# Designed miniproteins, single chains, continued (2), part 10

Each design is a single chain, and the fold is of that chain. pLDDT is the mean over its residues in the fold that is shown.

## One batch from the design tools (miniprotein)

Design m4310
Fold by ESMFold2-Fast:
Structure m4310 (fold): chain A 100 residues (1-100)
Amino acid sequence: SSGDIRRRYMQTMRQVDNLDVQAIDHISNGDIDSAKSIIQQMMNVVSQWMDDFNVPQDVRDQIQSIFDQLLNTPNPSVTQYQIGMGRVNGIMFRSGQRVI
């Protein structure tokens, strides 16, 4: 149900927010390997949420594409990371707020 999706969205966003702070700190310090490890953890958390709630394939593909782009970028900037995660958060928020 949409209510279950919203509740799990909130739980997932709390985990993502904690990882987001760590990823930004690692990128800012030039520790790209650690940053990518955190981004991989974020991707896994979000992927589990999408699987549990049967998020539509087109939405899943959009989120996965953003994570793949971040992970395949050799030296992502803080700006590139923030733009990517801003898009992921926007997509997740819309999915969590759907009432249909």
Scores: mean pLDDT 82

Design m4311
Fold by ESMFold2-Fast:
Structure m4311 (fold): chain A 79 residues (1-79)
Amino acid sequence: SEKVVEAVAEALYELINEKGDVSLLPYAGKAVEAAREALEAGASPEEAIRKALEQLGKSPKVSEEDLKRVEERIRKLVE
């Protein structure tokens, strides 16, 4: 679903703006790519979100609390 990919991108853009850290851009890009690839492979929206969060979590500047907030924001945007 395009709506899921857009929600992931928006939530990640908001996180980058909040932190003021452009070094997160490559991780955000990989997260959006992972969500798109999962959906194209027939994965559920839940699995696509999970794969996006796994890629974002590879950044040493992203905490578990950051991942939880991003997940909550994605879910709210998809509603």
Scores: mean pLDDT 85

Design m4312
Fold by ESMFold2-Fast:
Structure m4312 (fold): chain A 92 residues (1-92)
Amino acid sequence: MITVEDVLEMVEQIVEGVPLSEIAKKFGLSKAAVSELREALLQGKLSPEDIQALKNLPEKVKELLIEHQEEVRELVLEKETEIALRRMKEVV
């Protein structure tokens, strides 16, 4: 059964660029569901209406995303910032 911790870990992995197939296998979701969530996260479409509009994502995952919307937004911002800082520190 998917938990809030699973949903937050999935969001983190999506933002970090983990392959969609690996995320799908780990959380027992279709690749299409993970792809839809990735697009929503990258576009900032995290309103309850936006999440409910996702066709391939399971209802339990949608419920958890809506209930924890602020935590999801904060996690996405934190991880995007960490990625940007890591890229700035990379010696080419």
Scores: mean pLDDT 79

Design m4313
Fold by ESMFold2-Fast:
Structure m4313 (fold): chain A 68 residues (1-68)
Amino acid sequence: LDLVKLYQLAKERKDADGYISVEQAEEILREVGVSPAKIEKIIREIREKHPDGKMSVSELLELAVKYS
């Protein structure tokens, strides 16, 4: 898992408030080479913890490492 690339993409695609949408998170994970099955697990956890569909860059990194 390329954590540097993940962080750079997340930093570029976060909104003005510092949040990443679930749709952006899915695209970022796909671009850094996370498998579709792992992306599904990560997105499910995001939706459970963040019903508003927004997460921080730090949480995306933590989830990507957890499911790596």
Scores: mean pLDDT 81

Design m4314
Fold by ESMFold2-Fast:
Structure m4314 (fold): chain A 102 residues (1-102)
Amino acid sequence: SLQEEIEKLKKEFEKLLKEFKKAYEEGDSEKAVEIALKIGELALQIGQLYMKLGKYEEALEVLDKAIEAMEQALKMQPENLELQIELGMLQLQKGVIKLLSK
């Protein structure tokens, strides 16, 4: 079911958020960036699944957590184009969900 798929992806997402926090606090910019990009990819996938279910608040929560991780990673590598693109995609998806939730 879509719900079981979302639950599995959310467990992976929460694990990556914890790993990101550790890498960020340790100043490991390469590891933090790698994890942040994975967080962004998962957030877009989870967001799309929640949108299909009409669960816009849950989609926004996941996107907001991913955006925060992207912004923190971008502070460590301000010129990283992959982070800039991923952040842009997450912000665009958030904007679309906000329009649909009205």
Scores: mean pLDDT 90

Design m4315
Fold by ESMFold2-Fast:
Structure m4315 (fold): chain A 101 residues (1-101)
Amino acid sequence: SLERVEAIFARGATEVLAALRALGREDQALELARLTARLLEALRNRDYEALLETFRELLELGRTLPEDVREILLAMLREVARALSEVDPELAAEIERLIEE
């Protein structure tokens, strides 16, 4: 369900935000918060193009993060993709491809 996807994403994003703030990475925390808001809006509007674009931006942000924080972000994104496979298997497959690249 979309509600489950939103819950997984909100929880994971909270963990990444807390980790970034603990490290004093306020600019990256702010960017994550903005991307989180955009992703949730895209999910609610069923705007799959905006959702995929936001996932790409989250993965780009991930490449700039410390390794341990990046692992938390990637774990969250994989869990979101798995939950999305129950709603839209094609969209989930696209997201999984983005995570692997």
Scores: mean pLDDT 83

Design m4316
Fold by ESMFold2-Fast:
Structure m4316 (fold): chain A 80 residues (1-80)
Amino acid sequence: SEAAKELAEELLKRGVLTEEQAEELIKMLEEGSSPADVASFLMEKANLTPEELVAVLEELLPRLSPEAQELARKLIETLG
């Protein structure tokens, strides 16, 4: 999915994920992992609280395509 690749690339570019973690995120999203599982992965690997992950995703929204924004919003909604 282009949306998954775009989100992972922006998180990598921001330093939230390593290259290996960005590749794992893409795999999880392409294999249909739940938004809750993806959010848990991101919090664990980036050492972020739910509130910090929401803030990161909200800051990235203007930089994402509409499809990647929809994916990020699903994660934000899952967190709270």
Scores: mean pLDDT 86

Design m4317
Fold by ESMFold2-Fast:
Structure m4317 (fold): chain A 75 residues (1-75)
Amino acid sequence: SPEERAEKLLEEAEKTYEKARQAIADGNVDQAREYIEKLESIALELRRLGFLEYADEVATKVAELRRQLDAMEAA
């Protein structure tokens, strides 16, 4: 069902977010970028499934990580 798919996507998003945070903490720019792109893909899929609030939650996490990544790339 769409609900079961959304639940799995949210679980994957949570795991990916933690990996992205760790990559940023470790200074692994390429790895952080990969995880952020994966989160963006998850947010788009949640939006396509009609789970707009969940998509917005994931998009907020993406925006946070993108700000941190931009700071790393500027250094």
Scores: mean pLDDT 88

Design m4318
Fold by ESMFold2-Fast:
Structure m4318 (fold): chain A 72 residues (1-72)
Amino acid sequence: ADREAILAELAELHGVSRATVEEGVRLAERVGPRTFDEAEAARADDELLAGKASEDALLMLGQTALELLARA
């Protein structure tokens, strides 16, 4: 299924667990859409690379997954 493939691919790409991507999706669904500027997106990516599951990093990851799901 597209959802399962997208979640697995994002987990692999960012070096996080699939459960972490699913938590990001749930957070994004709960708080609604948010726009990240380039600096905010870069910071969130740095946090994921550092193994930090910050709220902004999870939200960015979840929004990316929801955007990919909407295009599928």
Scores: mean pLDDT 75

Design m4319
Fold by ESMFold2-Fast:
Order: sequence, then C-alpha cells, then structure tokens
Structure m4319 (fold): chain A 55 residues (1-55)
Amino acid sequence: GPAGEEALRKAGVTAEQLREWSESFTPEQIIELLMKYGGLSEEEARAALEEAGVI
C-alpha cells in the first residue's frame, strides 16, 4: 500500500532487494538495518517489509 511504497522510496531500497535480504536476514534484522541506515521508523520499516511480501 501507499505507506510501504513511501517507506521503500525514503530508504532508497526496492521490494525486490528486501526479498533478497530476507534470504540471509530475519525480518527483525532487516527492520534494524532499515531503521539504522535507511532512516525509517520501526512502523515505516514494517510497512516496507509488508509491501515487499516479507511479512
């Protein structure tokens, strides 16, 4: 949805990249990476992962 699409743009990542990361990292680890390096809140990071179909 719109929130997930905006979170992806804000972090500078694609849904495809998040799906690739999910092969090596847990959803919780990806959330921490998006918050620390992507500048996302926890809610925005979760929205991005939902948009990517990871959670």
Scores: mean pLDDT 87

Design m4320
Fold by ESMFold2-Fast:
Structure m4320 (fold): chain A 77 residues (1-77)
Amino acid sequence: SADDFINALFEKLEEIHRKFHEGELTMSQVEEELEKLKKDIEAAEKAGVITPGQAKALLARLDRILELMKKELEELG
């Protein structure tokens, strides 16, 4: 279902964020993992698991999260 997909997506995103804060992922590796999530979103849209509107909203959310994480890194020096 769409809810199952979205819940799994956010669990993966929380894991990426945790690993980044624990020093297990570099920013480049975060970008690679988010690119994989974007491909998962596009595949789910093509399969009809989520709507085009849901896919657009999720992709925009990933872009916002990446920009916030980059700003956090800049503020840390």
Scores: mean pLDDT 84

Design m4321
Fold by ESMFold2-Fast:
Structure m4321 (fold): chain A 105 residues (1-105)
Amino acid sequence: SEIDEIIEEHIERTKEILEMVKNGDKNAVEKYKEHLKELIEKVAKIDTSKEGKDNILYRIGVEHIATIGEFHVALQQSKDPEVQKMLEEIIELENKTFQEIKELL
């Protein structure tokens, strides 16, 4: 389904971004921001007559909880203030994106 492909891509990108952050790559925040904008656009294009709004929200909500959990674990494990700052910004972006998706559906 369209939502399965969107979630799989989001999981893969989240892993890439987390690795970039752990390596101190300052581009991680901007790349994640660009990915999240694409995620919103893809969700907006889902045919809700084929995949119900409640199912889309549930699937994205479950993944949102998992993703936020991974970033919080990384934040607690980091001793680098610059890495911590990037993770805090990424967490805020992820939360904002989930709210925008809720309002869109």
Scores: mean pLDDT 87

Design m4322
Fold by ESMFold2-Fast:
Parts: C-alpha cells; sequence; structure tokens
Structure m4322 (fold): chain A 72 residues (1-72)
C-alpha cells in the first residue's frame, strides 16, 4: 500500500489533464482501502497518459499498478 501510494504520488506530480484527475482519484480510493477502485482509476490514468504522450506519468503509473496488485 505505501509503495503504491508513493508511485501514484510520483505519477500525479508529472501528470496533466485527464491522467492527473484519474491518478488523484486512485490515491483517494487507496487511502479509503478500496483497492479495486484504485486499480480502475490507475488504469484509466495510464490510458490518458498514453493519449497525452506523457511517458513519465505512464512509467510511474505502471509501477503503482504493480504495487497495487501486489497489495491486493
Amino acid sequence: VEEALKHLQAALEVATGEARDHFEKAIEYLKEGKLDEAIKHALRAMQAAVDEGNIEALTHGAKALAALRKAK
């Protein structure tokens, strides 16, 4: 959980637009213990990062997703 939160926060720092909104929601759901919702929003944020060409946000998002799945 703590590792996932750190990677989501790193993604949020470099994310813009729709990707940023979804990473923020992933952090909110993770803090509430809602792992499935956090994973859904992390995946949506990664899709938006691809559309925006933001490889840095995508990289942090991928690390966050791996940590979220490990925490589940």
Scores: mean pLDDT 82

Design m4323
Fold by ESMFold2-Fast:
Structure m4323 (fold): chain A 84 residues (1-84)
Amino acid sequence: SMAAVKEALEHIKSLPQERIEKAKEAALPYALKAAEALEKGDYKKAEEYARKALDVFLEELGVTNEEFRAVLYEQLRRDVREAE
């Protein structure tokens, strides 16, 4: 449901900017590994690391909404496949 996505986004928007920045920092090592895998043409590893970066980011922000995570996972899958 789009309502679950809206709820997760409203939660993120309500958080202090410093907390969002720290969540980005926590996810960064995995995001960099995803970028490196993508540059090497390892799309499977790129998707795995991108999903891990997203999981770390959402966990740091306290976002446990499964529907929101599923939507973002599908977007990551499309983005990685379009890079082929």
Scores: mean pLDDT 80

Design m4324
Fold by ESMFold2-Fast:
Structure m4324 (fold): chain A 74 residues (1-74)
Amino acid sequence: SALTRRVAEELVELLVLGASDEAIREVLERAKAQGLDPEELWREVQRIIEERNLEIDEESLERLKRLLAEVFGE
């Protein structure tokens, strides 16, 4: 959805900027409140990274995956 893509773009920007766990968590909590699916968000984040040829380190991706699990109750 357009909303999922917009949130995924915001998450990618936060990862590139080295934003705090708190900043990422706030975006994810908003996404959860809006009924977005964590697996769809993860897939869209990966698509944006591939489409834009961004170099995101593995540690940053692991951090996002951890926070997705935390916020969405995995």
Scores: mean pLDDT 86

Design m4325
Fold by ESMFold2-Fast:
Structure m4325 (fold): chain A 119 residues (1-119)
Amino acid sequence: SLPALYARATVIEALAAQIGDTSLEDEARAIKAQILTQYTPSTEEQTFLTQVKIALRNGDLLDAEVLIGVRAIQIATGHAPESLWDIVDAVDEVLHDYTTASDKRATLAAHLEQIRQQL
């Protein structure tokens, strides 16, 4: 889905910035701009992704994991829209792959290429 692709690109942008890869950060930002021509994030989607982006740019991986867990609980308990599941799952998947990867830069580049193939 476009929300999931936008969420993945947002996480890649933030993590690329954190590791100092300005080229990868710029590529992720360009992909986000392309997605936004066909998709408008809701206020809830924007709020969640902004919080995650801030945590990841600061290197606060644990804070990002807590934000993911809290949002998942809010969706499960009816306090957040079901439509946020695609975004929460997308963020969790990229972050999990990144944290377990031996080559973090290559992992982010591979995820960004997967987004391009789905656009």
Scores: mean pLDDT 88

Design m4326
Fold by ESMFold2-Fast:
Structure m4326 (fold): chain A 63 residues (1-63)
Amino acid sequence: MLEERKRRVREEFEREVRRIGKESAEANTGDPESASKVNRENEERLREAARRAREEIERLERE
């Protein structure tokens, strides 16, 4: 059960990374100023997603 929960957290993080990457790619086909803003927001989203995944795994390991 614990390993399955940790696997789901990793899979969810990977899906989020893929989703953000797609959004960044789409933004980069448009206006450079808008693309820059989207890329900055997506970098922050990636950091938050990574932090949440680490916190969730740590929480699961404590239980």
Scores: mean pLDDT 79

Design m4327
Fold by ESMFold2-Fast:
Structure m4327 (fold): chain A 68 residues (1-68)
Amino acid sequence: MEYTVLNDGGKEFGFKKGDKVTVEEIVERMGPGWQVELLERNEKKEVLKFTYTDADGKTYELVLEREL
């Protein structure tokens, strides 16, 4: 299922705001260690947040939206 990238937090991994992506593509490119949070879900849309923390303690956040 396809999501729209809402922010630029995934730029280092090749995802930019406005891109159409699948969760499978995100997991494949970014690897293990992602935390997934459901930010919003209603009858019209679902918003997910992927969070990754690297070895230096830097945190990256990728926010995705899907229309239902």
Scores: mean pLDDT 76

Design m4328
Fold by ESMFold2-Fast:
Structure m4328 (fold): chain A 73 residues (1-73)
Amino acid sequence: MLTNVDTYDPSEVEHDVPPDSPLARRIDEALSELADEVTRRHQQRPVSREELVEALRELRRRIEELEREERER
């Protein structure tokens, strides 16, 4: 079934990093950009489950890559 997604709230993502850190800022920016894109898609037409899943996977991928880069340093 289709879900009505108002907006993905970046504040719902818990970071172990302080808000003032570069990593936290990069994560927040990625979340905000993706949330805007998902909201825009949903407002223009019914969004399929596959589109929502793909958007969430892209968000998760970005977060994981940012965390991995920090861990490898």
Scores: mean pLDDT 63

Design m4329
Fold by ESMFold2-Fast:
Structure m4329 (fold): chain A 82 residues (1-82)
Amino acid sequence: MKKFVAKAGKGEAVLTVPSGEAEVKAGDKVYRFKAPNVDEEKAEEVAKEMAELGDEIAKSKDVVKQTGLVLRAMGLLIDASL
């Protein structure tokens, strides 16, 4: 298994491929996602975008916005598995 790690401000993403296990740290919060068969060629970009979303989640005080960003992170992982 290969691991891709990206950091952006207060966000950090660790993506394991091809298993599609992703852990996104957003300040004091940790989100875990899984989508099988994540494309290794897309993994570095996905990890970077997930880390950037983690930074936005950490900076947001709006729970609705935080939820939307979490769903977007999940969508990135699922899209990379197609």
Scores: mean pLDDT 81

Design m4330
Fold by ESMFold2-Fast:
Structure m4330 (fold): chain A 87 residues (1-87)
Amino acid sequence: MQRIIDAMRQSARQVGLPQRTIDAIVQRAQQNQPTTIDQIEDVISTGFGEGMFGSSTTPMSTYIPSIGRTGGQIVDEIVRITQQIMS
């Protein structure tokens, strides 16, 4: 579990997420203890939404000017980097 959490934290930092959002993703990972790729993506998506928008229901098509990407693009990148670290 710690390896997955550390990979998610590293990935979120690499894409430039604010600390609040990184903390939200890590908190969801600790609660849900994801073991599959689908579970990891769900945790990242939920934590990202909560940290960035204060809600997991905000559309992932929402553009984030500080990063220059949509929420969905940022989540996909974090999932990709997390999988690379875990490989």
Scores: mean pLDDT 79

Design m4331
Fold by ESMFold2-Fast:
Structure m4331 (fold): chain A 108 residues (1-108)
Amino acid sequence: SAAEREAEIKALQERLQELKKELGVKTRSQIEDALRAAIERVARATLPQQAESYVATFMEFVEDLKDTIRRDQQVARKLLDNALKSLSDPELRKLLEALFLEELLEVG
């Protein structure tokens, strides 16, 4: 129903606002900057000799995820779920989810 759809959108908006509060970010640009900083930190800690390549691969995935949201939201959700399962860093996980929700809410 229309009421169920409105409730779902409101729940996504409330989740995004809570993530922004927890992460100390307000804008999409701040989320993107924080996400890049977080993946650089994780890459240096995990694979210091391949850190630049790891960051580049992750950021390419992020761009593919944004493009996928516009084409197929169900596939995009599965890509996000798989990425979140592979990521152990809680800040990186929250930033990726926040960016996904920003893009999802912008597209409709």
Scores: mean pLDDT 88

Design m4332
Fold by ESMFold2-Fast:
Structure m4332 (fold): chain A 110 residues (1-110)
Amino acid sequence: AAVAAEAKALAEKAIEALKAGKTEEAVANLRKAAELAETATDAALLREIAKLAEEALKLAKEKGDKEVAEAAAELLLAVGRALLRIATTREEVLEAIARILAAIADLLDI
């Protein structure tokens, strides 16, 4: 729970940094969020982190910032992997796999 909350806060800081044109700060915060998200166990917070990562990815693509886009897609991949680890139903497994495949597609599109 605490790890997921910290990852969410870092993802929020990354979006604010990106909006302010602070590319290096955005990348650092997204990469740290991905490390924390990988070990997180709170599914609701992981889904919120995924929404923030999708927002960061969209903004990075609009700005042409490939490094931020890559970091955001890596955060999406980390969230998908974490959701797969904590999945207890077939529907949750399928959700996690779909998220992982989408994140891989985003990484290949950068």
Scores: mean pLDDT 89

Design m4333
Fold by ESMFold2-Fast:
Structure m4333 (fold): chain A 70 residues (1-70)
Amino acid sequence: SNAERLRENILAWAPDAAEAAELAAEGVRLYEQGRYEEASRKFREAADLLAPLAPALAAELRQMADKLEA
């Protein structure tokens, strides 16, 4: 699934970011359900946790969140 793929990608770049990876995966599942505001919040939470470990990947998650609120 898209959620599982994102989780694995995050863990590949930041192995210690398990919580961020799960939040990002939950965000994808919410997006697939059309729950865009909730998905955006999950992506922001994941980005905040990931920022000190993988700032570029955190920025991409935040950009996805911003698009869902636009």
Scores: mean pLDDT 84

Design m4334
Fold by ESMFold2-Fast:
Structure m4334 (fold): chain A 61 residues (1-61)
Amino acid sequence: PRVEDLRGVEKPGGVVFEALAAEYPEVPPDEISRAVVRAVIEYGDKVTADQALDALRALGL
């Protein structure tokens, strides 16, 4: 899936991780994983790409 398709739609963290890893290959997968886990802790098992991107920016994107 593309990040654009997930921006306003809640999906399982693994789906959001795959989209972010594909769109931002320059970002280490471990950092993307940390951002998705942060979003899951804050918002629950389903998160949007925007929520994960906000967490990734907080971690230094």
Scores: mean pLDDT 77

Design m4335
Fold by ESMFold2-Fast:
Structure m4335 (fold): chain A 65 residues (1-65)
Amino acid sequence: MVLSAEEARERMLALLETDASLPELKVRMLEILAQAPEEVRRRYAEPIWRARSREELREIVLGIG
């Protein structure tokens, strides 16, 4: 099933509200992104992979859509 860009963003933002570690967040976000539209997945996979903090992940995720 393919998620919309907005739905993927909402799910990723919800993950950022948990106390999961940075590596755990990256893994879970990439799993969500795998279900996103191909263009969104390809554009945001590398930024998420390279993020160095929860704040960087939040800024990247807010740019989705």
Scores: mean pLDDT 82

Design m4336
Fold by ESMFold2-Fast:
Structure m4336 (fold): chain A 87 residues (1-87)
Amino acid sequence: MATRTLSDEEIDKVVDKLAEQLGLTPEDKEVLRKMIRGELTEEEIRAAAQRIAAKVPDPEKQQWLLAFADDLIENRKARERVEARLA
């Protein structure tokens, strides 16, 4: 296990808290979990975040969710750049 990566239990806690605060459906909650676990493509992350954010009535929470998705995408790009340098 990577010491700086969230465990499955920590991911579940984060997802549960966000789902409660954003009023997410079980389907959207599962998509959010997949986003955090890195199981989605960049385009899937953007599409899911925009779809979920559109359901959030609070503009600040909507903006936060979109920024969170961008951070996940940038983290994936950073990992790909490290792997490219090691290859």
Scores: mean pLDDT 72

Design m4337
Fold by ESMFold2-Fast:
Structure m4337 (fold): chain A 54 residues (1-54)
Amino acid sequence: SLRQQVLQQLLQASKQLAEQKQQLIKQGVSRDEADKIYRERSLAISQQLTDQLL
């Protein structure tokens, strides 16, 4: 149950981050810079959610 909840939250967060990345690119941020921001935020969220499994 908890693991399924964490996976669902990760999927939701990934969708939000993907939308934010596209918005940044639309606003003139380079694809490389937007991808870097996306990766950093994704990693932080994954680590926070992983702590919920412990």
Scores: mean pLDDT 78

Design m4338
Fold by ESMFold2-Fast:
Structure m4338 (fold): chain A 85 residues (1-85)
Amino acid sequence: SEETRAYIREIEERVRQLTEALQRAYEAAGMRDLAAEATARLERVLREVVEKAKEGTPEEAKRYAEELYGELERWILARVAEAAA
């Protein structure tokens, strides 16, 4: 549905923004390898969500997006928490 696609895009946009913020913070700190890892993780998750969406129903695509983007978001928030400690 259009609502399901819009919801998935909202999750994607949020995760992209978080990844970009983390990547910029790492680059500013001179941590180029960690900055590259953040970008690479986003690219892998985006590819996997697209591939899973081809195989299933809209409901399955939504579930996969929630799981995969949720895992990436938790990873990013853990890195942010480490930097704040």
Scores: mean pLDDT 80

Design m4339
Fold by ESMFold2-Fast:
Structure m4339 (fold): chain A 74 residues (1-74)
Amino acid sequence: MTLLQVNLSAKTEEDKEAAMKFGRELGMDVMPSGNLTFVGSREKVEEYLQQIEEFVKKNKGLEIVSVTITPQTL
């Protein structure tokens, strides 16, 4: 399993809500701060990160502040 954490900065409340909605529609856990979190396969984490990066590129009110990818060893 791999943990993905994405911290986003939004210029407006509308931009923040759009990012949170996008994360929920992907099936990620969405924090009130706007942070997106997902635990799953490495392949799914990479897929979600690519989708988030493309979403942010299309939305000028959003910036990726940080991305953390942590492999979870059992």
Scores: mean pLDDT 81

Design m4340
Fold by ESMFold2-Fast:
Structure m4340 (fold): chain A 92 residues (1-92)
Amino acid sequence: SEVEKRLAELRERAEAAEAAGDEKALAEVARETGYLVTKALIEKVRDDPEKLKEALEKLKELIEQIRADESLPEELREAAVEGIERGVKEGL
């Protein structure tokens, strides 16, 4: 519920930033979204070693895919990756 509310607020902020051409705000939203989603996922699976290992492997693949996506600005890609990495660290 709280995570869902935060994600809805972040989506509205992303839409406003896109309309304004505010690349810095888009990067901040990407970082916070990556953090919240990843932290919630890790907290859910951290007590199950097999599910945790699978989640960490999938997140590593996602990070590699994000970094390889040349259609996105580098600053936006790095912000999303930073969010994901912080979500793993704080979710554990």
Scores: mean pLDDT 87

Design m4341
Fold by ESMFold2-Fast:
Structure m4341 (fold): chain A 109 residues (1-109)
Amino acid sequence: AAHHREVVARGVRAAETFARKVYELIDELKKEGASDEQYEKAREAVDRHVTRLVEALSQATSPEEAVKAIREAGDELIRELSEILPEFADKVREGVREATEEAIRIVRE
């Protein structure tokens, strides 16, 4: 059905938007004083979680599965980034939540 191709296409756009917003967040925290070591670890964490999200979204057969994958990726990334960037935990939570909500909005179009 046409719906299946639309879900996959929206999943790709959702993953791209999530990744872009989270990388922008990490770059901003680097400007705000995050160390080179924290920045490197944060980028590795983002890359790993984005890769897993892309794989999960490629296997999603419904918008509901896609939304679940995005929420799980956001929650796990908040947890890991808050440990890497404890001084920025509130900004991490806010920024990743915004990326998650925007990605979910794209899937639900």
Scores: mean pLDDT 87

Design m4342
Fold by ESMFold2-Fast:
Structure m4342 (fold): chain A 65 residues (1-65)
Amino acid sequence: MLSVEEVKARIKEAEAAAQGNEIMFMHMVIEIGRAVGEETEKKAREAKSPEEAKRVVLEGAEKLE
């Protein structure tokens, strides 16, 4: 599973790659969530905003440390 530091790095890379495209960013964050765990992926898919999706994925990684 990804560590919190690895999740933060991947989110930063996703933000750079998406260049303000919220749909692309959400898709990348959901993929990061999948790498953290199944439950985290589901919560990220249900997120109403990119900020909520990012928070869900970070919290999921923190609970595994």
Scores: mean pLDDT 79

Design m4343
Fold by ESMFold2-Fast:
Structure m4343 (fold): chain A 71 residues (1-71)
Amino acid sequence: MSPAERLARLLQETVSQDELDKLQAAVERLIGSGLSPEERDAVLDEALERLQNGESVESILAWIDEVVARA
């Protein structure tokens, strides 16, 4: 499975609909960024690892926004 598919499945089980909507918006910002598909997949893999380690959705969103801003 792709990192995005794994993240989507985990999110449906773990987070609220509001948090899911915010994460979807962040993924759309990644897709619209200057990052390559490989770089985007690496960011999604890191986001999945952070979520599995108990990091908050808010913290993960802030980190994704920082990555997009640097791209």
Scores: mean pLDDT 75

Design m4344
Fold by ESMFold2-Fast:
Structure m4344 (fold): chain A 65 residues (1-65)
Amino acid sequence: MEERQRAAEVGNEAVRLALKYRDIVPLQTIKEALEASTGALKGDEDIAGLKERAERVLKEIEERI
């Protein structure tokens, strides 16, 4: 459904920004972005949890750039 697609989009955006600014984004944050992105694509059942993790990671990256 749309929720899974949105979770994947937020996760992918976090990954894209983390990789673009990887010189200033902690390796752990990049790792968390990848986990959120792959979890949504893999068909995990906790879509809401994945969305919240992706949002948290995206926010942390945005605070650094």
Scores: mean pLDDT 72

